# Designed miniproteins, single chains, continued (5): the designs that were tried, part 108

Each design is a single chain, and the fold is of that chain. pLDDT is the mean over its residues in the fold that is shown.

## One batch from the design tools (miniprotein)

Design m19749
Fold by ESMFold2-Fast:
Structure m19749 (fold): chain A 62 residues (1-62)
Amino acid sequence: SIDEARAALAAGDYEAAYQHALETLKKDPFNPEARALYLEAARRLGRFGEGLRDLSKIIESH
C-alpha cells in the first residue's frame, strides 16, 4: 500500500518502498504520491532510469 511505501522509504528500506509503490501504481497508475515514492525509491536504489521506463509501461497498459 501507499502507507507501506511511505513507511519503508522513511526507514531507508528502498527495495520495500519500491515494491509497495509499484503495487499501488498497478491499481492506480495516475496516483501522484505513489509515482513520487516509486521514483524516489528507484533513485535511491540507483535505478532511476529503469523506474521511469517501468512507470511508462504501467501507464501505457492503461
Scores: mean pLDDT 82

Design m19750
Fold by ESMFold2-Fast:
Structure m19750 (fold): chain A 68 residues (1-68)
Amino acid sequence: MDEKTRKILEELEEWARKSFPEYAEEFIEQLRKDVEEGKIDLSKLSERELTLYFVALAVRFVGDQIDK
């Protein structure tokens, strides 16, 4: 990962762990996976695009919990 992406990821991980620690690790794991697989480039996203990505990721996470 480039340094900018790593810094953004670290800030998001810290925020997630503080805001909802019970689900933070699953959220962080999926985010890291998406970044590593090249599905998302955090360094090129605006604040709005990052917010939309998190909303989409949260919807997917909730959907998985309802299905199981």
Scores: mean pLDDT 69

Design m19751
Fold by ESMFold2-Fast:
Structure m19751 (fold): chain A 88 residues (1-88)
Amino acid sequence: ELLEKLKKELEEIEEFEKKLREDPEGFYREVAEIEGLPEEVVRELLEENKETIEKLRKGLKEVYKWIIENKLKDEEIRKKFAEAAAKL
C-alpha cells in the first residue's frame, strides 16, 4: 500500500518536472487556473523561485526513491531468510 502510493507520487513529481521543462508557459497557465491567480503572477513567482523549487522537488524525489529502495531491500532480505530457513 504505502510503497505503491510512494511510487505513484514519485511518478507525479516526474510528470510535474517534465511539464515544467517542456512547456513552462502551459504549466504556468495550469497552475494559474488551479490557484485562481493571474498567469503573470504565477509566472513571476515560479520564475523567481525556479531554482529553489527545482532543488526541493529533486530532494523530495530522492527521499521517495530512498524509501522505495529500502523497502525493496527489506523484502529481498526477508525472502532470502525464508528460503534459507526452508532448506533447514
Scores: mean pLDDT 68

Design m19752
Fold by ESMFold2-Fast:
Structure m19752 (fold): chain A 75 residues (1-75)
Amino acid sequence: MNLDEVRREIQKILNENSDKVGHRLTIEVRHDGQLVGRLEVLFTDDGMKVLSNLPIPDSLRDQPLEVRVRLEEVP
């Protein structure tokens, strides 16, 4: 995926999981096996809370990127 495709995929993942109240979602973006972006959110009754955000550098806009997703229930 390029950066624009990754941004669309992240938005899709967030929208598809917005009903998962009490769950933490971690989205990691990698380039050539290296972590280049990471977003952690918590879905609450008041909406989505961003816990951490490592933005993808614009220098990687046309480079191949991989998205990995982890959803876990918060106890």
Scores: mean pLDDT 83

Design m19753
Fold by ESMFold2-Fast:
Structure m19753 (fold): chain A 99 residues (1-99)
Amino acid sequence: SREELEKKLEEELEKLEEAVEKKDIEAVRESIKGILKLVFEAIERGDYELAKELIDKAIKKLEELYEKVKESDPELALELEIGIGMLLIIKGLIDLIYE
């Protein structure tokens, strides 16, 4: 359901925040992977509006975390930027293909 995917996103975003606090790049990558899986599940269900909502929520959290670490941990900041970039590309592809 929509509510199930939204709850799972909240859980992945909490894991992402914890991974950033621990400076665990592998855990950050796994959380981004989890977020992407939820976005693709929404796309597979044909719920493109939900997919974009999940992307927007994830980008907002990634941007908040990026601002916290960009000066202290450039390598971690780069991983967050990559995650943002991937989500923006997917959002653009949804708009292009599935309008």
Scores: mean pLDDT 90

Design m19754
Fold by ESMFold2-Fast:
Structure m19754 (fold): chain A 90 residues (1-90)
Amino acid sequence: SALAALEAQRAAHEAQLQATQEQVLNTQLAQAPNVEATPEFKALLAELVRLQTFFGQRLPNVAPLPEIAAAEAEGRAARAAFEAALQAVA
């Protein structure tokens, strides 16, 4: 059903958020003072920001990178689409 598909989508995003949070923490612990300079960490932060924005959570206090701004926009768009889809199902 449409509702079951939306519930599965939300659950998938929740699992991805948890996995991304764990990856960010592990990367920070491994790389110490220069972690923010790595492309891998920037990609993880962008994914984290996209997912946190989707769930309306507080975003990390990081430098204003283009990748972060794009991730916020993607997260907002995904949230709006999800909410519209929920509104369309009884």
Scores: mean pLDDT 76

Design m19755
Fold by ESMFold2-Fast:
Structure m19755 (fold): chain A 88 residues (1-88)
Amino acid sequence: MKEELEKLLEEAIAKGEAEREKLQASKTEESLERFKAELPPLIEELLNDESVSKHEKILGLELAREFARILGAEDVVKLVEEKIEELK
């Protein structure tokens, strides 16, 4: 599980910048619903993983916030911003 979570975090960070431009271009309802369903569980797993540094958690959350903003997922933006402030 921890190794899988670390790989997911690395993939999320690596793909984050490329996906940001793609999401801004597409912004489809299907992409939005998938994002809302998949991201919150991954955020909770990331936050509960003590092997991931505070700095890495913040970076992952900042990327999630940008995706949420591009897709217009206001509820996810608020959730992520709250979690970022808790980690600071």
Scores: mean pLDDT 70

Design m19756
Fold by ESMFold2-Fast:
Structure m19756 (fold): chain A 77 residues (1-77)
Amino acid sequence: SLLERFRAEAAAAEEALRDDPEALRARVLELLRRFLVEAGLSEAEAEEVVAVLAQPEPSAEEAARALELLRRAVAGA
């Protein structure tokens, strides 16, 4: 499944980038963006989710929108 592939790639990134937390974060966000697009989100919707997750303090509206898009992607995967 797409979700299993994302989890496997994220685990591999965690192992490869164990000593570089900033690079690991960037890699996981890129893997998430690709997963979201493959699960049926548009590139714009996937970028919206990644941008919210990259923020230290997203607004409640931004967080709610990102969660709805994530739920839709998981249901499609």
Scores: mean pLDDT 82

Design m19757
Fold by ESMFold2-Fast:
Structure m19757 (fold): chain A 56 residues (1-56)
Amino acid sequence: MEKIVSPNEASAYAAMRLRIIGLEIDLEWNEFKTDAERERGEKELKALKELLKKLE
């Protein structure tokens, strides 16, 4: 079933998806300057994906 979401919730959801995509691209292309920054990006990506799953 489809559910109606508020515009603010839809915008936040879209922003999280865009951040996830950006982080995945940065990790794939190794765009991080240091290994520590890369690990930080991986942890942020996991946290965002878990948050997104909870909003499902």
Scores: mean pLDDT 72

Design m19758
Fold by ESMFold2-Fast:
Structure m19758 (fold): chain A 95 residues (1-95)
Amino acid sequence: MELEKRKEELLKNRPAIEEAAATEPNADTREAARLVLEGIDAIEAGEATVEEAEALVAARLTERVLARHPDQAPSAIAQEALARAEAVRARRAAA
């Protein structure tokens, strides 16, 4: 639902995310912004739907957090993001 609005918001916010990727003092925040930009680029190129791009970006961000906090159990939202990303990757590998 509201995928068109999400796409518009992502595209509208692209310059702010590019700024964050270039200027954020925290390396993890810069990398997170870079991953979001990769998702936006895939959406703009027609290579991914908004849901697919969101799932892949969320999974990569979750992987980074878990790598820094290996004793922390992933939340239900984090588990859902990882599962959705695996489904997207499997579908793309089959194409």
Scores: mean pLDDT 72

Design m19759
Fold by ESMFold2-Fast:
Structure m19759 (fold): chain A 67 residues (1-67)
Amino acid sequence: SEEEELKEIIDKVNKGEASKEDILRLLTFFENLIGSEEIKKLRDQAEKSTPEEAINLLKEFIESLKK
């Protein structure tokens, strides 16, 4: 299921083992759910970033959602 795939990618992110493709896949999932320009900008920034920088961008985004 999509939820299982999402959990696997999040687990990889938490372990610092996520690839850049994993991060981009998560951002695409969020873009499909929310459809905001903020997600598009974040995804573009992640594409241009190192894998480590992309992971940090994703973590900050997820943290902002937990308010």
Scores: mean pLDDT 75

Design m19760
Fold by ESMFold2-Fast:
Structure m19760 (fold): chain A 95 residues (1-95)
Amino acid sequence: SIRDEAVGVLAEVGVLEIAVYEFKKYPEGTTLEQLERWIEEARRVLERAKAVYQAVLADPNATPEDIALAQQAVDDGERVLRELEELYEEKKKSL
């Protein structure tokens, strides 16, 4: 269902949030190559979140809750991508 897709992409964003938390907690243990891979994954997840959001908006059976979940996935995905890019720039300057 469209709700299952929205919940699914929000869960994928949650995995990325855990990775950001770990990188912030242990920055010395993180490599540029690891951050590049996580940035690529975050971009893929964000594009999926945007696609799900458009699908939810186009679905005449979508509830306000479905729309809110899909919007949250986009908002959180954009924030996580920004945080990963900031961590990459900080790590690059430290090398």
Scores: mean pLDDT 88

Design m19761
Fold by ESMFold2-Fast:
Structure m19761 (fold): chain A 56 residues (1-56)
Amino acid sequence: SALTEAMIAAALAVAAEKGKEAALKYLDQLVRQLSTQLPLEDLVAAGQRAVDLINA
């Protein structure tokens, strides 16, 4: 969804500017905020993809 794509992009932007640790913390906060808007399976899939990209 557009929200999961935006979540991944935002987490990657934080990784580029503030580093991996800050990006992972920001991603955790975003997942909590989006838990009311998206199914858990979509959040888990997008979150895992963001973590993989941050760690690449």
Scores: mean pLDDT 81

Design m19762
Fold by ESMFold2-Fast:
Structure m19762 (fold): chain A 100 residues (1-100)
Amino acid sequence: SAATLAGLARALPGRIEVVAVASGPEDAARAAAERARRLVEETAEELRAAGAEVEVEFEERWHVSAGVTVLVLRATIRVRGPEELVRAAAERLAARLAAL
């Protein structure tokens, strides 16, 4: 059984805010959330490679009802660098999340 994944990434001054919601059987929901987490980590590495100072904070919460696991992954990518770099990274991350 597959999980559904919906993710959003948005650029804000000095940060990218990410919310990803995975829903389905526990193993599938966890796997989907892990894919979203990896995209966040890859985005942070791309920003560091571009010369930005980057910190990443993750927050996960989950609940289970009637055999359906809903996992919410929130991430904040704090970035010290040009705003155009942050915006471009957020747009790329949003596109990658939509393709999962």
Scores: mean pLDDT 87

Design m19763
Fold by ESMFold2-Fast:
Structure m19763 (fold): chain A 79 residues (1-79)
Amino acid sequence: SEEEKKLEELIKEIYKIFKDYLDGKISEDEANKRIQKLLDEMREIVEKNPEIEPYFKELMAKLQKEIEELYKKKKEEEE
């Protein structure tokens, strides 16, 4: 659906923003602000399309796990 495609695009944007933050291209504050805005957009889509919620839950679980792994990697590599 168009809603599923939009959620996938938002997930990719969140991941990209986090990667840009890790590469030192944006500040932590700027990254957090942009990510929060995208998360709010995703919540709005799910609120209006409750049938998509199981798919959204899978996407969010996967995103959270990938972000946690990136944080661990950063701490290990950051001197």
Scores: mean pLDDT 80

Design m19764
Fold by ESMFold2-Fast:
Structure m19764 (fold): chain A 84 residues (1-84)
Amino acid sequence: SSRTEELLESLREIERRVEELYQQLFTSNREEGQRLLEEMRQYLELARRFLEEIRELDPSATPEAQRIVDRVESLTRQAEEILS
């Protein structure tokens, strides 16, 4: 459906944004890093909501959506470890 396509495009944009935020951690001080991590966590929450909507609209699209959510979660967890 058009809605599923929009949600997948939004998830791909979230993945790109989170990867950019993650890369910025390596050139940021600790205070800046904490702000980047907070933004990554907000994107993770949004990505999980989009995954749930995709699951309800088109179960066949859930593997791709799940891959993106897993990637965002992994990067967020790695960011938490770097800043700990």
Scores: mean pLDDT 90

Design m19765
Fold by ESMFold2-Fast:
Structure m19765 (fold): chain A 63 residues (1-63)
Amino acid sequence: MQTPAEELVARLLAARSREERLEIVIEALRREYPEAFARMSPEQQRELAEWLLDFYEERLRES
């Protein structure tokens, strides 16, 4: 694995649904920022994951 970001993008591209992609992003955030993530509510966790997923999807479509 080259970088955590590249690993995350590869997993997101392999996922077949938005629900799976959200789970992947949430797991990645838990791994990278466990302390900060633990302080967030489930709603905040989902909102951050949705924002990051949208950000990655935008970047993948940008060309």
Scores: mean pLDDT 73

Design m19766
Fold by ESMFold2-Fast:
Structure m19766 (fold): chain A 66 residues (1-66)
Amino acid sequence: SQLEQQAQELIKKAKEAIKNKDKDEVSEQAYQLQQLLQQMQQQGAPQELIDQVQKEIDKATAAEKA
């Protein structure tokens, strides 16, 4: 699905931003992941995908505060 593809791309970008310690990029990717999470919840996306996106948001949020 388009949501699954978007989730995969944003997760990849978030992981790279965290690895590079780019706080601005981490914040931007976290915001985009949060927007996607809202859409996924509204559209009834698989719980496994929702959990994966939430986990990445949590990691990005932690990285912003480090």
Scores: mean pLDDT 83

Design m19767
Fold by ESMFold2-Fast:
Structure m19767 (fold): chain A 66 residues (1-66)
Amino acid sequence: MKIKDALEKKFKGKPYYTISIPPGYSVGSVPLGTDIPRSNLVWAEGDEVIDPNALATSDTVAYVLK
């Protein structure tokens, strides 16, 4: 699924911010600071949504609903 479509579906046009995920970590295991509900999170590599069990690359980003 493309990140654009996932953000529209999950965030419904609401504002968000991004957090870079360090390479080599399982994306779902990286602490994102404050306790953030999964409903407010999308992980992506480039323009593709990824599974939280995937290993982060240099292009991996967490999208977080404000």
Scores: mean pLDDT 73

Design m19768
Fold by ESMFold2-Fast:
Structure m19768 (fold): chain A 78 residues (1-78)
Amino acid sequence: PETVEIPEPAELEARLRALAAGLAAQLAASGDRELLERGIKVAEEDIAQAETLPPEVAAAVKAAAEALKAALEAALAA
């Protein structure tokens, strides 16, 4: 029997997206353009690395990283 802290893949995605949103908000609140640009690059690396993960988590990680990138790009454009 497998006991997991994360009850299902959709819940994993939701939690990772929430963490990504929190991180994006913190970086945006810093007002530091260089940190925002670095965060975007890290998100792009995470998207690429998601391809190497098990399928069950790869989609969740990729979706969260794409959400992080989009939020940081929006903050940088503002």
Scores: mean pLDDT 76

Design m19769
Fold by ESMFold2-Fast:
Structure m19769 (fold): chain A 98 residues (1-98)
Amino acid sequence: MVEELLAAGLSPRTVAASHLAAGYLLMVAAEVDPENAEEDLRAALENLRTAGEVARELGDEEMVRAAIEGLRRLAKRAEELGLPDIAEEARREAKRLE
């Protein structure tokens, strides 16, 4: 994912921002289409994890905080939908980025 966006000539910061945006959009998709929520939330988790990792390597503290907040929102949404494994993984990833 990151390597594909970098190959397209995007900067690492733009790559991180793109993954952050994708993660939040997928969380919205899970809200409007609950039947596909598990798949959308798993994809959101991977996007937010990647955004946080790239942001941390860049030293972009604001973007790291945004990724952590996104992961916390994802965990809460996953709990509401009865997806505890996704919620637990999202909380672990948020803790790892702290």
Scores: mean pLDDT 84

Design m19770
Fold by ESMFold2-Fast:
Structure m19770 (fold): chain A 86 residues (1-86)
Amino acid sequence: AEELIKQRITEEDLKRLEGFLKNEKDEEELREMIETVIERLREAGYDEEAELLEELAEKDLKKAMRAAFGLLLNLPIEAAKLLAEK
């Protein structure tokens, strides 16, 4: 489960995302997006991944956002369809 967040997201990737987020000023929207991904993961039966993402979001919102996209991309195709964009 912890391997899903992997912490392999580089500091450079985080700084790039932070720059983008500051320009948009949508940190609350990002939090809501992460919460939505967490709910979809639980619906798909990935409870451990959802819990890890919740913990990550409390510590580092930007890293959690990146991890959320990573989880969506790395899930099986069937699960990914359940987590499709609005």
Scores: mean pLDDT 58

Design m19771
Fold by ESMFold2-Fast:
Parts: C-alpha cells; structure tokens; sequence
Structure m19771 (fold): chain A 95 residues (1-95)
C-alpha cells in the first residue's frame, strides 16, 4: 500500500525516500526500466518526480490533450521541469 510505504520511509535519509518513491511508481504500473532511465537523466529529485508522474499519466491512458495541458503547467514553473515532463512521456511511450 502506497500510504504505508510513505509512512515507513518518513524521516529516513533522502536516499531511502527516493527508493521508496521509485517503489511507489513501480506499484502504480511504471516499468522498472522507465524508472531507472528517468533517474539517470534527472538532475534533481523534483525533475525526477515530474518525469515519473508524466510517464504514469501516459501508461494510465490519459488523452494527449490532458498531457499537453500538464506540459503547459510545467512550462509555467520552469523549462527544466517541462523537459523532465517530456522525457517521462517519451520513455513511457517507448516502453
């Protein structure tokens, strides 16, 4: 259960929390290979989270129109986050 993983890793070192986040996305249906490729290409934990959420939206079958709206929102925050979002979409579609 996702909530349990969050509770069990709360207050632990950032590395443990990052591994827990990857486990949560894997349970939500992201392939391990997609998660690892996102981690490899992300410079910050925020970029990693944005890319992981984008990949999950693709795998859940969210329409292209909604993905474009989410990408627009990411661009309003930063260009780096928008690139992370695009990376997540590309890797999920390739998987």
Amino acid sequence: EIEKIIEETAGKPPEVQREALKEIYELLGLPREVIEEIEKNSKTSLEEQVALSAALLVLQGVPEEELEEALKEAKEQSEELAKAFELGIELAKKA
Scores: mean pLDDT 74

Design m19772
Fold by ESMFold2-Fast:
Structure m19772 (fold): chain A 73 residues (1-73)
Amino acid sequence: MATKLEDLDNAQDFADAIVERVNELIKEGKSLEEAFKEVRKIVESSPAFKALPEEKQKAALDVWEKIEKKNTE
């Protein structure tokens, strides 16, 4: 069972959930760019992300940027 993106507690869980969700979307036939865009939309709309302090939101987006760059080349 995959961890739900909206249930994330910290940046490490967030990074793992992003990679899992992106891989799921790619397996479903979405492009890498589409997968990242969709996952980012889910994350930014999640109550868990909105409940994070601004510092934690920034850290999560920094992790996002690194994962996206690492996977898009």
Scores: mean pLDDT 67

Design m19773
Fold by ESMFold2-Fast:
Structure m19773 (fold): chain A 67 residues (1-67)
Amino acid sequence: GSAEAARKALRAATDDDGRITVEQAVEALVKYAGVPRERAREAVLSNAKEGKVSLETAQLLADALTR
């Protein structure tokens, strides 16, 4: 997978407030970035506030987890 594909998926899943649910962010990282589900979930949950992450945070996680 690639960080670029994940970033596109994350943008598509983002709500009007610029935020993505934990489950949508995890799915984008797993499906498009090839990140293992357990790793993606741990990283997203560690950065989530009230069950959501910002698009900016999610994109940074995509870049970090595909390194």
Scores: mean pLDDT 81

Design m19774
Fold by ESMFold2-Fast:
Structure m19774 (fold): chain A 52 residues (1-52)
Amino acid sequence: IEELRKKLLEEGFSEEDINSQLNPIRQYYISTGYSTIGLDKLLENAEKKLRS
């Protein structure tokens, strides 16, 4: 999650747009007891939404 956030900031996306997509995923990660199940797909979808 944090690595993707840094990458998107370096690519010129706004912190607001990044956080709008990544904050729900971060909350999901915490709520599942730090499980990575399905995390990759959620991160891919977030990146796609930011680029569209």
Scores: mean pLDDT 74

Design m19775
Fold by ESMFold2-Fast:
Structure m19775 (fold): chain A 105 residues (1-105)
Amino acid sequence: MMEAEKKKAEAEGAAFGLYYYTKAEEAGKDLSEEAIEIGLKKKEEALKNGVNKEESLKKLEEAKEWAEEKGDETLLTAAEVARLMVEDPEKGEEYGRERRREAAA
């Protein structure tokens, strides 16, 4: 399997997991484990059927809006990494490496 396609599928999983997490938080529920399971299931579907970029980007936009309102910088960063990986896995990886480098400095 091409590495780029695998990373895009992972990003789609992350997009749906983050979106589900934000909706659960809005409802006052701690469903972090269920959000992870939804992300993993969506990643598996994307690996079999191909990545739905439009839906993934929509979910990430909604998750980012919620994170901005709540001031959750970690969630904002995660959503931006996933967004870049859906569009261009190489750029997404470079962004992720730079964020890790900044955290280590």
Scores: mean pLDDT 76

Design m19776
Fold by ESMFold2-Fast:
Structure m19776 (fold): chain A 72 residues (1-72)
Amino acid sequence: MSLAEQLAAGLQRALPLAAQHSPEAARYLQQGLDYAQQGNLVQGLRYASKGLRAAGNDEGAELLEKLAEELE
């Protein structure tokens, strides 16, 4: 599987939990899933990062943003 397919699978599993606890985080993770399903790994990672920030995980968000920058 491609990295984009792996990201999409991970985001799809995380979305129901995020939606229950943070609607804002769920919206960003859904955007990330949509991009990952299109094969756009960079945008998928950037929106996943925004979802993590909305959930209060600034450290995780920073790591995903740096990964997206390296792949660009």
Scores: mean pLDDT 81

Design m19777
Fold by ESMFold2-Fast:
Structure m19777 (fold): chain A 94 residues (1-94)
Amino acid sequence: MKTATATTPPVTRTATTQPYGLSANVSIKAEPGAKVIGTGTLTVESDAPVTTQSETVEKIAKNEIVGVSAHVTATFSKAGDTLTLTATAKIEVE
C-alpha cells in the first residue's frame, strides 16, 4: 500500500445518568522506525440528547512538519440509560 497506517487502541467512557457529560482524550503517537515522528492529543466530548441512538464525529489533525495526518473517530451509542463514547485515532503517513 502507498500509505502506512496505525490505529490507536479505543478509548471508552460510559455514563448511566443524564445529562451525559462524557469526554475522552485520544493520544496519537508515532515512533522513529515507523517513518513517522509525531505526537498529538485530541479531546472529544459528548453532551448527547436523550434521543441520540448513535453518532460518529470525525476530526482530522495534520502535522505539517512531518507530513502526517491523524483522523479521530468518536462514536456515541445509547442502550437504555447507558451512553457509551468510543474514540479511536488513525495515523496516516504519505
Scores: mean pLDDT 49

Design m19778
Fold by ESMFold2-Fast:
Structure m19778 (fold): chain A 76 residues (1-76)
Amino acid sequence: SAAEEALRRGLEALRAGDFETAVREFTRAIELSPEPSRVRLAALVYLSLAYEALGRRDEAAAYDRQARELAKELNL
């Protein structure tokens, strides 16, 4: 899916240390996955990690909280 493709590009950017591109791609993956899903969960987790890498602690904490809530909803 387009969401999985965005997630993949985000992961490639994250591995390359391109945290700004990672944020854009993971945000795209979330926008393409409005329903509760494992792709949305993964994108939220990695978006939090990318914001931590950028020193954006408040954004990182917000996305981590969203990921934890979604994980509970998905019974994970």
Scores: mean pLDDT 87

Design m19779
Fold by ESMFold2-Fast:
Structure m19779 (fold): chain A 81 residues (1-81)
Amino acid sequence: MKTLELVEEIAARFRAAGLSMEAFAAEVLRHLGLEMTADTDARSVSLAILKAIAAESEEFKQQALAELRELGDEETAQELL
């Protein structure tokens, strides 16, 4: 399963169940073979998910970079590279 498809499926399930963003992030990371630590913050989780999807889809990577730069989030765009 592609990472983007997995993330969308988990997001739909968690929204329907009313679960927290932290619980959603932990589930996605577990499926990617990554572990949440006490130092894992929402930004780090979001970057890990974006990097995993970008590694599977160059088209997604380019679209995400363009959108991040349009929003002025150059720091996240540089970390995605």
Scores: mean pLDDT 66

Design m19780
Fold by ESMFold2-Fast:
Structure m19780 (fold): chain A 71 residues (1-71)
Amino acid sequence: KKEELIKKGNEEMVKLGREYAQRARDEVARLRAEGKTPEEIAASVQRLGDEAVKKMNELAKETEKKIKELE
């Protein structure tokens, strides 16, 4: 059912978001401990954000394809 595919996709999205949020927090803490500048820390966090967006877009595309097959 379409609703089940949407729910599963949303659950995977939430999981990905939590994983990348935790990685961002760990990265910030590590870089601060290493004496990195705010700009360097922001750049590293942005890179993790870009990776998360890419993974989420892939998941969204797969979910949309499955939904369209049901139409």
Scores: mean pLDDT 80

Design m19781
Fold by ESMFold2-Fast:
Structure m19781 (fold): chain A 55 residues (1-55)
Amino acid sequence: PKTVVLPKEVADALSEEDERAALRAMHEAAAQGASDTESAKLLLELAVRRAAENA
C-alpha cells in the first residue's frame, strides 16, 4: 500500500485536527483511485488560503 505524505508547508500551516482529517481523506481517496498529487494540491491550496486569512 502507498503511504500518503503531506508537504511540509501544508503540514505546518494546518492544525493537528485538520492534518489528521486531511490524511484520512487522502488515504480514502487513494483507495477510491484518486492520485496523491491531486489530493496534495488541494490541501496545499487550502493551507495557503488559511495562512493568508491568518496573516
Scores: mean pLDDT 61

Design m19782
Fold by ESMFold2-Fast:
Structure m19782 (fold): chain A 104 residues (1-104)
Amino acid sequence: NKTNTVNTYIKQLHKENPYSYIDLENLSKELKKLGENNLADLAKEISNALKNNKDLKQETIDRLQKESDKILEISEEIQKEESDGSTVRGAAILKEIVKILQQN
């Protein structure tokens, strides 16, 4: 159910914000610079799903759940300190996906 909700969000975001995949690519690059390779890979996978209107794999959802606390922490830091609006939007998208996964 939560996996379906995340994939519905990805499809809606693809339709309504066609450049959102660029925001996730820029986030991935910033995370890589910060040494957060696992989170950078997750941001890249979400970018590819947004670009190609594809569902996220269950293994990607499982990794997002595992990294959820770290994603929230780093997304808040990026939103506070980063000046690049695209990277900040990417962080907001990643944070929203994690919030969906944390719902009851």
Scores: mean pLDDT 86

Design m19783
Fold by ESMFold2-Fast:
Structure m19783 (fold): chain A 67 residues (1-67)
Amino acid sequence: AARDEILAYAGELARQGKAKEAMTIALPLVEDPDDLAGAYRNMAKVARELGDEETAKRFEALADELA
């Protein structure tokens, strides 16, 4: 499910010591548990910052679909 993917990605970043990035992804869901689009947009930003443009584009497309 979308929530499972978001939590898995944030959890993996936290495990790697990237707590700020993990928090950025989780923050929209803390404010509104149904803001999956916001979480995916932040996942796209984080992926792009980490140099993974292909993954960033995928997350951005999912955010647009869920908005």
Scores: mean pLDDT 81

Design m19784
Fold by ESMFold2-Fast:
Structure m19784 (fold): chain A 65 residues (1-65)
Amino acid sequence: SMKEDIENLLKTLESQYQKRIEELKAEAEKHKDTDPEKAQVYQDEINRIKEELEEFKKKLEELAS
């Protein structure tokens, strides 16, 4: 069903986004003490990706209803 397909897609997307967030978090930690401005750029990217995931989830949930 469309709802089941959407739920499976969301689970896959959440997994992929979580992996990307962990990669960016590691990069931020590398620069935290040496270049805090660069660390902030990585943190801003993490926040942007989190917002994208939440928008994606909202749109997919609206399509499922």
Scores: mean pLDDT 82

